# Designed miniproteins, single chains, continued (3), part 104

Each design is a single chain, and the fold is of that chain. pLDDT is the mean over its residues in the fold that is shown.

## One batch from the design tools (miniprotein)

Design m11836
Fold by ESMFold2-Fast:
Structure m11836 (fold): chain A 76 residues (1-76)
Amino acid sequence: MKEALELLEKAIEAAEKGDVESAIKYFEEALKLLGHEEHAKRTREYLESIKDKEEAAKEIKELSTLTKESVKRRLE
């Protein structure tokens, strides 16, 4: 659980730096740790399909933030 939150934070940080590839990898690993391997694969394919790297960074940051909040809600 904590490891998944750390990976989601790293995904957000990578996206803020414009490192879309690392952001996608961190997000995928976080989803796998949460038991969502199929969702991780589909989300990766979707994000990789975004031609504009700035749009991809915004999307991955939003998804990572929403996933992080969802995980925190389950811990509360």
Scores: mean pLDDT 79

Design m11837
Fold by ESMFold2-Fast:
Structure m11837 (fold): chain A 71 residues (1-71)
Amino acid sequence: MKEGEEQIEKAAQLLFQLPSLDPEEQAKAQQQRVKLIDEAAKLLGVPKSEVARKAHELAQQLEEQQQQAQQ
């Protein structure tokens, strides 16, 4: 994978795990997510908003997969 895409995937995984974390861990995960988005934007040469959107889309896909697995 391209380095910037790897950062997006890590950010998406953090976003996906947020609801299952304690409030303190959620704050730490959000800080790490922002850092990963900044790094991905730099590496890919795209706006941070574009990276954040892609990370959110991937997190939604992970949520859908989990919902299907529960059925």
Scores: mean pLDDT 77

Design m11838
Fold by ESMFold2-Fast:
Structure m11838 (fold): chain A 67 residues (1-67)
Amino acid sequence: DLEKQVQKLKDQKDGLGKLYDQLKKQREEEERRGTNTQEMQQGTDGVKDSYDSTEKKYKELEKQLKS
């Protein structure tokens, strides 16, 4: 069922987006405290890459569903 696959990818994309925003804010707060955030930045970048990849798949399947 293509509709269920689209919904699943949307949920995954939305979850990754929320996680990315949370990690970005946490990193910025730690930087304000003078903490080394290099490892946190690498983790945040990884989540962003996963978000971008999932969003691309979601958009492709959504186009197929609406065709």
Scores: mean pLDDT 80

Design m11839
Fold by ESMFold2-Fast:
Structure m11839 (fold): chain A 62 residues (1-62)
Amino acid sequence: SAAEIQAAMARHGLPLTPEGAEALAARVGDRAEEFLEYFEKLVAEGVDPLAALVKALNKFGE
């Protein structure tokens, strides 16, 4: 959900507006859970959160 995306990004220092979170949720659609799992995996592997967001959007944000 948009709220889950907003919360995940905020945990890593990437605050989103509610409108920004809704836009990301719309972009990833039914793949929102896979998007968040991939983002968290990249951050856990030491990827910068902003770079992890870009990589995850390139993979799931079509």
Scores: mean pLDDT 80

Design m11840
Fold by ESMFold2-Fast:
Parts: sequence; C-alpha cells; structure tokens
Structure m11840 (fold): chain A 85 residues (1-85)
Amino acid sequence: MSEAERLAAELEALIAEGRARGAQDPEYGAGLRAGLGYAGGVVSEAELDALSPEARAFGRRVAAAARAAGAAGQPLALARLRAIG
C-alpha cells in the first residue's frame, strides 16, 4: 500500500467512525462535517472551535487526516463532505 493509500484509508476509517457515532451523538456528526469542511476550505476555524471540546477534537483529527491525504495526492475532503450531506 502506498503512503497516499494508507492516509486515504485512515481518513475513511475516521469518516466511518464519525458516521457510526453521529447516529447516536449529533456532536460527532457535526464534528465530522466541520472537520471535512475545514480541510476543504469551506468551514472556518471559528465554526470548528464552536463545537464541544470532544466534537472539536474529533473534527480536528478528521481535518488533519484529510489534509494529509490531500498532500499525498488524495484530495478527498470536499467529495466526502458532499457524500455525507
């Protein structure tokens, strides 16, 4: 597996976690969307920081994973944000 594929797989795992947890806790759904949007440049840092500490921490993890994948040639943030709705 290439580094880009590994980083994309890490992002997909976080997206799956955020979707599963978001079904029980809307803060995780908000954190997932905000993290992807922040990495994609359509959500501000202030919007990300307005979340609860746990949701904000999750959103920042998602944003970091999406940016790492993008830097390695897998720009998935906006495509995954659109897919989530």
Scores: mean pLDDT 81

Design m11841
Fold by ESMFold2-Fast:
Structure m11841 (fold): chain A 61 residues (1-61)
Amino acid sequence: MALQVELRPDDSDEERVERVRQTLLEGGVPREEAERVAEEVRGLSVVDAARLGTEANERAL
């Protein structure tokens, strides 16, 4: 099942990156891909970061 990436609006960029990475790993995304996608969310809005992470997790299914 695809895991929804849930982010907090008050998270720092570093907290957001770590949360996306952890959620993708739990969803079965390979470590290398999870780390790459997590770095891509750095500096994005919470909405864009959550969308990108969720789409990456769905693609892994």
Scores: mean pLDDT 71

Design m11842
Fold by ESMFold2-Fast:
Structure m11842 (fold): chain A 74 residues (1-74)
Amino acid sequence: STSQNQQVIQDTSNALGDYMSHYGISRSTGIRRLAQIAGMSQSTVTDFLNGRPMSPTQRQRMQQAIQQIRQDVS
């Protein structure tokens, strides 16, 4: 749903921000890492963060990538 997609975008932005701050890397590098874990292109991840709709399977992949990134900064 749209509400679930918005929650994933917010969670992604927060996790990405923490990851970038922890490692001292750019947003582009952080997005590359997220895209690699999620199994999608950097442009696709950027489009989702900019509000492009996600399918349920894409949303699940993003959720899994967020969890991995959160573990990397723990």
Scores: mean pLDDT 82

Design m11843
Fold by ESMFold2-Fast:
Structure m11843 (fold): chain A 79 residues (1-79)
Amino acid sequence: MEELIRKATEDPSKEERKEAVERLGELALRALEEGDEELLARAERALEEVALKDPYEEVRKLALEYLVELGIREIERAV
C-alpha cells in the first residue's frame, strides 16, 4: 500500500500516477467487498488526495471515478 500511495500522489510521471490510481481503486473495491475497513480507508484517502491535488485533470477524474464507484457500492451494500 505505501508504495502505491506514494506513486499515486508523488510520482513525477503522469502515467505512473494513473497506473497507481487504478491499482488503488481496485484494492479499495476489494477491501470494500472483504470488509477490510483499514485498507479501504487508506486507499480512499489516497484517491481523495489525487482527486483534489493532481496537476492533470485526467488523473483527478480517474481518482474521482473510483471514489464515485466506491460510494455507490457502499450505498448498495447499506440498503
Scores: mean pLDDT 83

Design m11844
Fold by ESMFold2-Fast:
Structure m11844 (fold): chain A 61 residues (1-61)
Amino acid sequence: MSPREQLLAQVRAAARDLGLSPEETERLLERVEEAFDRSGGNLEEVRRELMRLLQELVEEK
């Protein structure tokens, strides 16, 4: 399984644990995929951006 696929699976699990709706989960996955494209597949940059997105979602609660 590719690192991208593995990370997307982890994002789905995190979204479920946060109680996100299916629509919110899809938006989060799209943002993570955009981060992969912008970083050229740099997992460390994608993880940092994901952590910021998750923090924003928790704070908007």
Scores: mean pLDDT 75

Design m11845
Fold by ESMFold2-Fast:
Order: structure tokens, then sequence, then C-alpha cells
Structure m11845 (fold): chain A 60 residues (1-60)
């Protein structure tokens, strides 16, 4: 999974996937929060993508 692949996702898919990776125990709730933050401009798509990639690296 690459930064470019994550940035190509629609906001809804991106937030859902990020929720699953960043908070698997609460993926649905995390996805909802992340989508809201993206829509409100409180979180950048690049910032979220970097966070997802960092979490995947930590789990590998």
Amino acid sequence: MTLEELLALPDEEFARLAGEILAPENAEAAGRVLLRQLREGRLSREGLARGVLAQLALRA
C-alpha cells in the first residue's frame, strides 16, 4: 500500500480503511470520526495517509 494509492481513495472509503487500520477494535466509530474531520478540514488527507502507513509499519 502506497501514499499515492491511499490519496486516490474517495473520502468515505479512505476514512473507513483508516478506521480499520488505526483502530481495528472500534473501526466503524473511528471511520465516522475521521470522515467528519476530513469533511471539516480538521485533518488533511496527506496527514491521515501518513498515519495509516506509519501504523501498518508498526504492525509489520
Scores: mean pLDDT 82

Design m11847
Fold by ESMFold2-Fast:
Structure m11847 (fold): chain A 92 residues (1-92)
Amino acid sequence: SAEMQAWGRELAALAEEQIEKEDEELKKKLEEIYEKYISEIPHAEEIKAQIEEALKAGYPEAAVLTSAIGEMLRELVGQGKYELAEEIKKEV
């Protein structure tokens, strides 16, 4: 639903705001979340490719990782995989 997609965007925005505050603990959690769950994400190869290109272009790792987790949540919500999306939300 549109509401569930909005929920995914809100979680990504919250993670981005925390990284902007230079929260090293949250950054480590986001790295762990990405590594732990990326293999379970629909179309994970597209997200991985986007990360590689952004890093090659010189974008900050924290911003790239936040964007990647946002894409992961959008993919899960879009596919109706709410249980896995909620699990990731609890990790954040």
Scores: mean pLDDT 75

Design m11848
Fold by ESMFold2-Fast:
Structure m11848 (fold): chain A 57 residues (1-57)
Amino acid sequence: SLEELLERAAELAVRLYEKTGDPQRAVEYFRRALQAYEDGDEDKLREIVAELEKEVA
């Protein structure tokens, strides 16, 4: 669901911040995820989650 994807994006953004020490990058990713969620764009939200998963790997 869109809600589960947004929750996943939030969790990954926190992990990105922990890994990089860069709050700006983490906030920008979550802002993009929140916009996709508000737009109802599941494909875009899945793409952002996949990008975040790659960044935290």
Scores: mean pLDDT 86

Design m11849
Fold by ESMFold2-Fast:
Structure m11849 (fold): chain A 103 residues (1-103)
Amino acid sequence: MYKVTLTFSKPISPIGAAAAVRAMLEAGAKEVKVTFSDGSTLDLSGLTPEEAAEAVLSQRKPVTSIEAIFEDEETAKKGAEAALKAIRRVDPSVQVEVKIEKI
């Protein structure tokens, strides 16, 4: 399995985070976890992409990082790329550190 970690230079909007989470789940993420600017975390594992996006939006908190787990490296890379595209549409000035690790 592969862990993708997205860390943001500044907290991103709930809209950008929701779009990223949706994209990662659509790419085949098995687990997704969000860390908010207040240090609280939300586990979105087992939710549909739409349910996960709505859960992030409903918190109304900026997001500092997103972690996702994928079965293989190819889907992890696809998920990371899809999430980055989604974030850049909403928060185009944010810098994103991407880490992909075999676990």
Scores: mean pLDDT 87

Design m11850
Fold by ESMFold2-Fast:
Structure m11850 (fold): chain A 94 residues (1-94)
Amino acid sequence: LEEEIKLLEEIAKEALESGDNETAAHSYLQLAYLYLKKKDYEKAIEYAKKAIELAPEDNELVAAAYEIIAKAYEKMGDYEKAKEYKKKAEEAKK
């Protein structure tokens, strides 16, 4: 898990340096998922938001990122934010 996180952080950094926002966004989405599994909900939200910023027109990625943010807020007990981001995920699928 930690080796996977380190590898994805390096992939994202190299992708950003080369201007490959698509690869960087997908790497950040995977980082968000791994941090969610690790129960580091703040990091999961941070990386999911970075993925959206890099690929805002990728509806599938944006929906997945919002689902991760919603799950993280739910696990943190912030049910209002969880509901908000679940709605954003549904809107992104349109």
Scores: mean pLDDT 84

Design m11851
Fold by ESMFold2-Fast:
Structure m11851 (fold): chain A 61 residues (1-61)
Amino acid sequence: SITSQIVAQALLGVAYLLEGDREGAIREYEKAIELIESDPNADAIDQKLKDLLRKELEKLK
């Protein structure tokens, strides 16, 4: 349900990284994680996306 929105947010974060904007990437990844955590209908795919985003966010610190 919310997966498309989460993916779009994550891709925006990737775009910021490609531009060299680490701070922008961190913000977009955090927004994507928040969307997953606040959605009562989050599916297994959404949970996997959250785990991947958390891992990427840790790399950026």
Scores: mean pLDDT 80

Design m11852
Fold by ESMFold2-Fast:
Structure m11852 (fold): chain A 87 residues (1-87)
Amino acid sequence: MVEELEEEIRRLVGEALETARRAAAERDPARRAELLREAAELAERAAELLERLAEATPDEEKAKHYREAAERLRRDAEALREEAEAI
């Protein structure tokens, strides 16, 4: 279960990064905004799963690491949403 959550998080982070890269290469402003919003949603979903990992782990240091990673992903998602709104 924990390993399955870690794999899902890696998948979501990878998809978010790839979607953000596609947004950077996109020439249509409307399509670029859509891709940025999609990348933000993927990053936010990964953050939710990281918080669940923090709750599930008995290791306090790992829990802290997962919570810090979730906070970073939420900040990244907010930045991506703000960038989309600025288009």
Scores: mean pLDDT 86

Design m11853
Fold by ESMFold2-Fast:
Parts: sequence; structure tokens; C-alpha cells
Structure m11853 (fold): chain A 86 residues (1-86)
Amino acid sequence: MKVIVEAVGASEQGKRDLLGAARGMEESGGKVKVEVEGDTVRIEAEGANSSGVMAAMAGATTVALEGNELKSEKIGDTIRLTVTPK
């Protein structure tokens, strides 16, 4: 399964949670690409298992609870999580 996360407005805690999710997906045998710029975190993962997907959703939810909006989409075998400032 592919997982794409684009989170804008992430605090230091939100960044840590998302980076932890990326690490978990890599350890599960996924191919993971991470980009961090300011308060923006982008993650692309291929070969994510269910645990990696849940970790990514938890991290994106953390950023959303910081006053942002979370959009979750499933397009074929790809889960896309987008967090934008309100």
C-alpha cells in the first residue's frame, strides 16, 4: 500500500510524530521519502503495512488537533493524508 502525507502547520511534536510514523513504515520494509521544510512535513511511502498506515494517520491527526484541517483519501492502493491550516 502507498501512503502520502502532506502536513502544513506542524509543531515540533507533530513533526516528531510524523517522523516516527515514517521510521515505522521504513522498518516494516517500506520505501520511505521524507521532506521537512519549516512547519511542513511530506512523507511518501511504498509497501506500508497496516501498522505503518495507522501510525501515519495518528501523526496527521496530531497535526490536525493543533488547529489544522485533516483530509483523508483512499485512491486505489494509495492513502493520502493532507493537513492544511484553518
Scores: mean pLDDT 79

Design m11854
Fold by ESMFold2-Fast:
Structure m11854 (fold): chain A 87 residues (1-87)
Amino acid sequence: MPSLEELLEKIDKGFANVEKAIAATDDPAAQRLYLLLFAREVAELMSTTDEETRKKLKEHAKKRIRELGEKFNMPEAAEEAIRLLEE
């Protein structure tokens, strides 16, 4: 079982890749898709962990999604991605 620190690092690395993908395109549909796919990947990762770890991963991912939504002016896509983490 990966540690909380390893899971948080994996999320941060995934987030850095998503940020680069969003920055590399001017297509809002592609930017939204990248963010939503990342949220789904995080939700899948959360399903493999205990309740306490899942809660911490969820809050960390929500924070990172909000940061991207603000940076790239994608508030609606960020809200949609956060909803995917909440089921």
Scores: mean pLDDT 82

Design m11855
Fold by ESMFold2-Fast:
Structure m11855 (fold): chain A 86 residues (1-86)
Amino acid sequence: SPSFEEQLEELIAGLEKQIEALEKVKEKYGMEEEVEKAIELLKEAKKYLEEAKKADPEKREELLKKAEELIKKADEIVKKIADKIR
């Protein structure tokens, strides 16, 4: 099984790909305000995940929960965007 750091790096890479996909949506559909909000939430989540890589176990759990909440908020915005461009 991959290490904690490897699993976290995969999650970070997933967020980076999602950000790239959203930047393309912004360019094509002109939904700048909503897309930019989603991108910023994912960038903030990525920062917490990067901090979690270096943190003590108790701080890791806190940082991971913060990242999870930001990802959930971004996902809600992404679903609204998808509904509008469908």
Scores: mean pLDDT 85

Design m11856
Fold by ESMFold2-Fast:
Structure m11856 (fold): chain A 86 residues (1-86)
Amino acid sequence: MKLTVVIKGAGDVEKQLAEELTQGLNQGGYKATLTVDGDTVTITIEGADVGARMNVIALSSELWVKGYEATVKVEGDTYTITVKKK
């Protein structure tokens, strides 16, 4: 399936984590594409499965550990992550 992750309010930390996630997904055999537009980061994943979804959820947890609050909204195959500093 196709999974789209949209990170809103992204700073340098969120951009770096999104780049790391995109690289990890491509190494894991998924087709992942990263697009950055200002403070919005979009990752499109083709061939997404449970593993890909768990990696997206892990990103939210890592942002919390880095001192950010992440709110996740799920709409079908689209995950929207809105971040703000704690």
Scores: mean pLDDT 76

Design m11857
Fold by ESMFold2-Fast:
Formats: structure tokens, sequence, C-alpha cells
Structure m11857 (fold): chain A 58 residues (1-58)
């Protein structure tokens, strides 16, 4: 699995635990834009942000 595929999998797992539909949509769109721009740092930061949002209530 490529690093991008792994990050996308991690992102989707985090997004599945976020109740806010608008936030899920925003984070998914920002991640795909970062991937299209080949900005691996931005993609990683977005995945981390999604994880933090998902875990904030745990």
Amino acid sequence: MSPTELLRKELEYALSRIKDEELRKKLREEFEQAVEQQDSRAAMEIAIEAGKAANASL
C-alpha cells in the first residue's frame, strides 16, 4: 500500500467517527486537494486533524 493510500485509509477511519457531516466533507475535500497538489505534508496534517477531531470526545 502506498503512503497516500495508507493516509486515505487512516483519514476515512477518522472521518467515520466524526458526527459533524460538514466537517467530514470539508476534511475529505481538503485531503483530496492536497493529494492532487502532491502536497504530502498537507495531506498528513489533514489526516492528523481528522484523527484529533474524531478522538476529542474519547
Scores: mean pLDDT 79

Design m11858
Fold by ESMFold2-Fast:
Structure m11858 (fold): chain A 62 residues (1-62)
Amino acid sequence: SSDAEALARAEARGDAALAKVKELAAKIREEEGLPLDMSLVELVEAIGSEEFSRKVAELLAE
């Protein structure tokens, strides 16, 4: 059904988005001189959620 296809596409987009967020988080850790083994939660806590969102938007604009 179209609903099942739409759900599958949404899941695929979610997986791609998560992979991209992990890639961007790695770049942010490197740029900020933070440990590469730092979790996403620890990274957001260290730099703040607003600053994290700003850096993600900046990297996506490259």
Scores: mean pLDDT 73

Design m11859
Fold by ESMFold2-Fast:
Structure m11859 (fold): chain A 73 residues (1-73)
Amino acid sequence: MEEIDREVELTFDMLKAAGYAGAGKVDEALRIIKRTEERYGPEEAQRVADIAMREAEKAGHTDVAKALADYKA
């Protein structure tokens, strides 16, 4: 059950980070990504950051996309 809980929480963190990034909310997106790094490690945090960066780019939030691209887990 711990593995299933991890997958569910990680999926919600990805969706939240992508949503905040797409809305231009860089501080909230970075908060979710840092939380993911603390709970699941740097590999998962980088994955979330990459997804959020793409959503920011699609939404035209170039400043948010650059901040997320500079994130190194």
Scores: mean pLDDT 80

Design m11860
Fold by ESMFold2-Fast:
Structure m11860 (fold): chain A 71 residues (1-71)
Amino acid sequence: AEAAAEAAAGEHTDRILYDRVEEVKQRLKDAADAILKNSTPEQKKDIEDNLKLSLEFIEKMAERVRARRAA
């Protein structure tokens, strides 16, 4: 169930969103670290740049959700 929050408090929903965002960020970091372990310097830069963009995109999406809820 997407919205099975029995506690109903806004804090609980914000906690779920925060935990989901952190899980996705951690998975991306872990995947990047695994690839970086065997990469050339050029590949490392490209992977780091792509990781940064992906993390910024996820953060921006999370902020848009929070902003819409605050309105």
Scores: mean pLDDT 70

Design m11861
Fold by ESMFold2-Fast:
Structure m11861 (fold): chain A 78 residues (1-78)
Amino acid sequence: MEEALELYKKGVEAWKKGNYKEAADYFIQAADVFEKAGQYTLAATFYYNASIAYEKAGDLEKAEEFRKRADELVKKAQ
């Protein structure tokens, strides 16, 4: 998916600049694209990336929220 790849690249660029909240937003958008396509393992991977980005930003509550969402998608994929 071209759109998800572009979102991932933007997230990585934001992460490199230390803009972790912006990186998390891009990773969530990429995860949503994969989730809507039924690609739950890929969606979970990007929600984990968003969780880590929120942790780096100091937003521990959102980090936990997206980690739980990723875990639920991993269970759904199995």
Scores: mean pLDDT 85

Design m11862
Fold by ESMFold2-Fast:
Structure m11862 (fold): chain A 80 residues (1-80)
Amino acid sequence: LSDEQLREIERAVREALVEIGVSREDAERIARAVVSTLAAGNEDQVYTTARLAGLALGLSPEEAEKGARAAEEAVRRVLS
């Protein structure tokens, strides 16, 4: 993944999370965690990383799962 693709993914994930009601600050932190996971080559860990980051930020399990799905869909859309 190029730096440009990682930047596009960070923006797409952040925007998707804000659209579903995650605060901008929490969305930025989750997006950064997702980008770090992708930069490490762990594309299969996007959902897990986003879910765990959401839980660490105080999101409920339901909110964290919804956020993780939105993040994974945003990543898939950019990489398609």
Scores: mean pLDDT 87

Design m11863
Fold by ESMFold2-Fast:
Structure m11863 (fold): chain A 100 residues (1-100)
Amino acid sequence: SKELERTKALFLIAAASTNIWLAVRMWKKGGDEALVEKELEAAIELVKHAAEIAKELEDEEVKEALKKLLEFAKELVKENPDNELLKKTTEEIEKILKEV
């Protein structure tokens, strides 16, 4: 079902946003860099999956949600300019979205 795949993609995007936010929060508190990296890598995998669904369905709602996720990540980079893992993650997300 197209509706089921759309719902799945939107859930994956919400999960990716949460993982990015949690990773930044952990980083700000001086958390384990390996755990921060793992959360950001998990977010990239969720975004890749959602992007594949968006491309196959040509779904504008999923594409718009992915654009909003990228805008959210870019804003977090502005707020956390010393977070190199976040910058790298945001660049990878932007690269994935260019193929959608």
Scores: mean pLDDT 89

Design m11864
Fold by ESMFold2-Fast:
Structure m11864 (fold): chain A 55 residues (1-55)
Amino acid sequence: SDVLQEYIRRVQRELVEMVRNDTTLSEEQKQELISQAEDESLSLEELSELYTQIL
């Protein structure tokens, strides 16, 4: 459980960093994606879906 929570938080952090550093995304797109990625209530499945959208 704790290991899974740490993994989820790490993936969320990496995702936010990827979005912030992306030079092709608009400011609006970045704000939406970061807001979604920073949601502490995200399940692993929801996080995986969001990750796919950012790839």
Scores: mean pLDDT 78

Design m11865
Fold by ESMFold2-Fast:
Structure m11865 (fold): chain A 68 residues (1-68)
Amino acid sequence: SDYEAQAKAYEEKIAANPKDAEAWYNLGLALEKLGRLQEAGRAYGKALLLNPDYEEARANLAKVQAKL
């Protein structure tokens, strides 16, 4: 599926640059669409650790946590 392909692409990007907050956020989006909510939450959390002002990551982390 598109989201599985997206998740793999962002995992590869993160392997090359593990400090890429945007790649972690986008991995979270793909994982959330796949219903992998705990993994999505971890990815959003990592994006926030790398960029504490990442509004989109904070909002989506809260949304995913509310579903768990």
Scores: mean pLDDT 87

Design m11866
Fold by ESMFold2-Fast:
Structure m11866 (fold): chain A 81 residues (1-81)
Amino acid sequence: LSDELLAEAEIALYEIDAAVYRNIGLQYLKQGDVEKAKEAFEKAIESYRKAYELAVKSGNTKDAERAKEMLEEAEKQLESL
């Protein structure tokens, strides 16, 4: 694999981790467990942040823009709790 392809794979893995934690947070909200939901959303935010930082560092502007949008959405989700 080229270094660029490896970076793209790592960005995708961070985005997958973030999506998993975001879904866990939404499930906890449905159960009324706001504290566990906040913890899950914070983990999602951390993973989106890592995806964004890696995308910026690797010069992948498209992935960076997507990760930034998802990061901002996750932060708004946490703020709305």
Scores: mean pLDDT 84

Design m11867
Fold by ESMFold2-Fast:
Structure m11867 (fold): chain A 100 residues (1-100)
Amino acid sequence: FEEALKKLEELLDELNKLIAEASKSMSPLQQALLLALGGELTMALIKAKGGLKRGEPVEKLAKELKEEVERVYKELKEILPDAEEIKEKLEEILKEIEKM
């Protein structure tokens, strides 16, 4: 689980870099929404790490993290239907969560 969580940190860092780059060419509203979604994923990971440190069940933490990633993925598809690279990175993240 800890190794999978470390891999998720790396994937989320890559995702946030893609989000930041994509946001540069967008309207102020789209930029704000995209950055907010990236922030939500970062906060979900921080919550999962905190839960693990507090001895919360891995199954519960993995489920909560997966639900948050799936929610963000749906919202990103509505905002950026053609953002193939961001979608691919989110799919990699979901795949890593499923291994937990």
Scores: mean pLDDT 77

Design m11868
Fold by ESMFold2-Fast:
Structure m11868 (fold): chain A 73 residues (1-73)
Amino acid sequence: SLLEELEKKLKELEAKQQQVAAVQAVLDALRDPSTLPAVFAEVTAILAPTEEDPEALAREYFAWLRERLAAGK
């Protein structure tokens, strides 16, 4: 039904908005390194909600992001 397709699309848009907010939180945390580990744990929960070990994944993302920042894009 058309209604079901519209509801599905709305959920997809909401998920994308959460992803944008998560990226913004990471960018803000990069200005204050003391908050970075906590922000990465929250971001991991949003981007990968089925992850059983969000701390391990957050550490992996932190290492990846640090490498990307050092490389200059």
Scores: mean pLDDT 65

Design m11869
Fold by ESMFold2-Fast:
Structure m11869 (fold): chain A 64 residues (1-64)
Amino acid sequence: SLVGYRARAGRDYTATEPDELSLKAGELVEVLEDVDEERVRARSLTTGREGIVPKSVLEAVGPA
């Protein structure tokens, strides 16, 4: 689980659903909760927006 950690987007991600978060490669997020085995809810540290992101997009950096 990445909950309570900062993570970096390893690639650009475009939201495909209204509750998802779009990210640019290199963007930092705080992981807020696990949604399921493949997705988390995160907050962008750049924009302050929250949404669901696939875990495969994110690389753990360290504690938030």
Scores: mean pLDDT 82

Design m11870
Fold by ESMFold2-Fast:
Structure m11870 (fold): chain A 115 residues (1-115)
Amino acid sequence: MKVLHISALATPDEIRITVGVIDEETGELLAEPIEVTIRGPLDEATIERAAEAAKEAIARLVAEVGAPDRIVISVISEASPEQAERLAAALKAAAQEVAPDAEVTVSVGLLPASL
């Protein structure tokens, strides 16, 4: 089963996104992961840019390995739960635009400022 993973780390100054596709049965990477960094304050405009970049990365991987059966989105944020939830929602919307038939699971976590 093909699972597309989107991992996002949001800091006050940047959003770092990794998009990869694995075979869930074997754990094998089906393509080289795509890494994207969007620089800027964690605001609506930066979140929109991150979602568009993620959509492009998802589309490239889907073109290479085919449509995923499932999408897993993980967002970790430093000290902004509201912005983390907005980012997660934007990434989910981007993923569903590229792969509308895939089941999407979303998780959001917060990192302590001193970690």
Scores: mean pLDDT 81

Design m11871
Fold by ESMFold2-Fast:
Structure m11871 (fold): chain A 91 residues (1-91)
Amino acid sequence: MDPEELDREVELGLILISFAIILNDLKKGKPIDVDFLRRHLDRAVELAPRLSEEDRQIVLDTLEEGAKLAKENGQEEAARLFQEAIDRIRS
């Protein structure tokens, strides 16, 4: 694995771990720090064009779950931020 490939895999792993924590908090009905969420969403959007189609789909599925959970627990700003990130990745 070359350094650029390793960097992409590490960044993807860190993003997925960050969203696993966020999604777990949402599942528990815990309020999300929207500035923390925005920073991680921006990183995911920046990384997405550099990912394989399969890895990009994993990111999209994760963000779609986040949007659903945020909406279900009344966190409308968090749900909006997830949806904006999904739209940016798809465009």
Scores: mean pLDDT 84

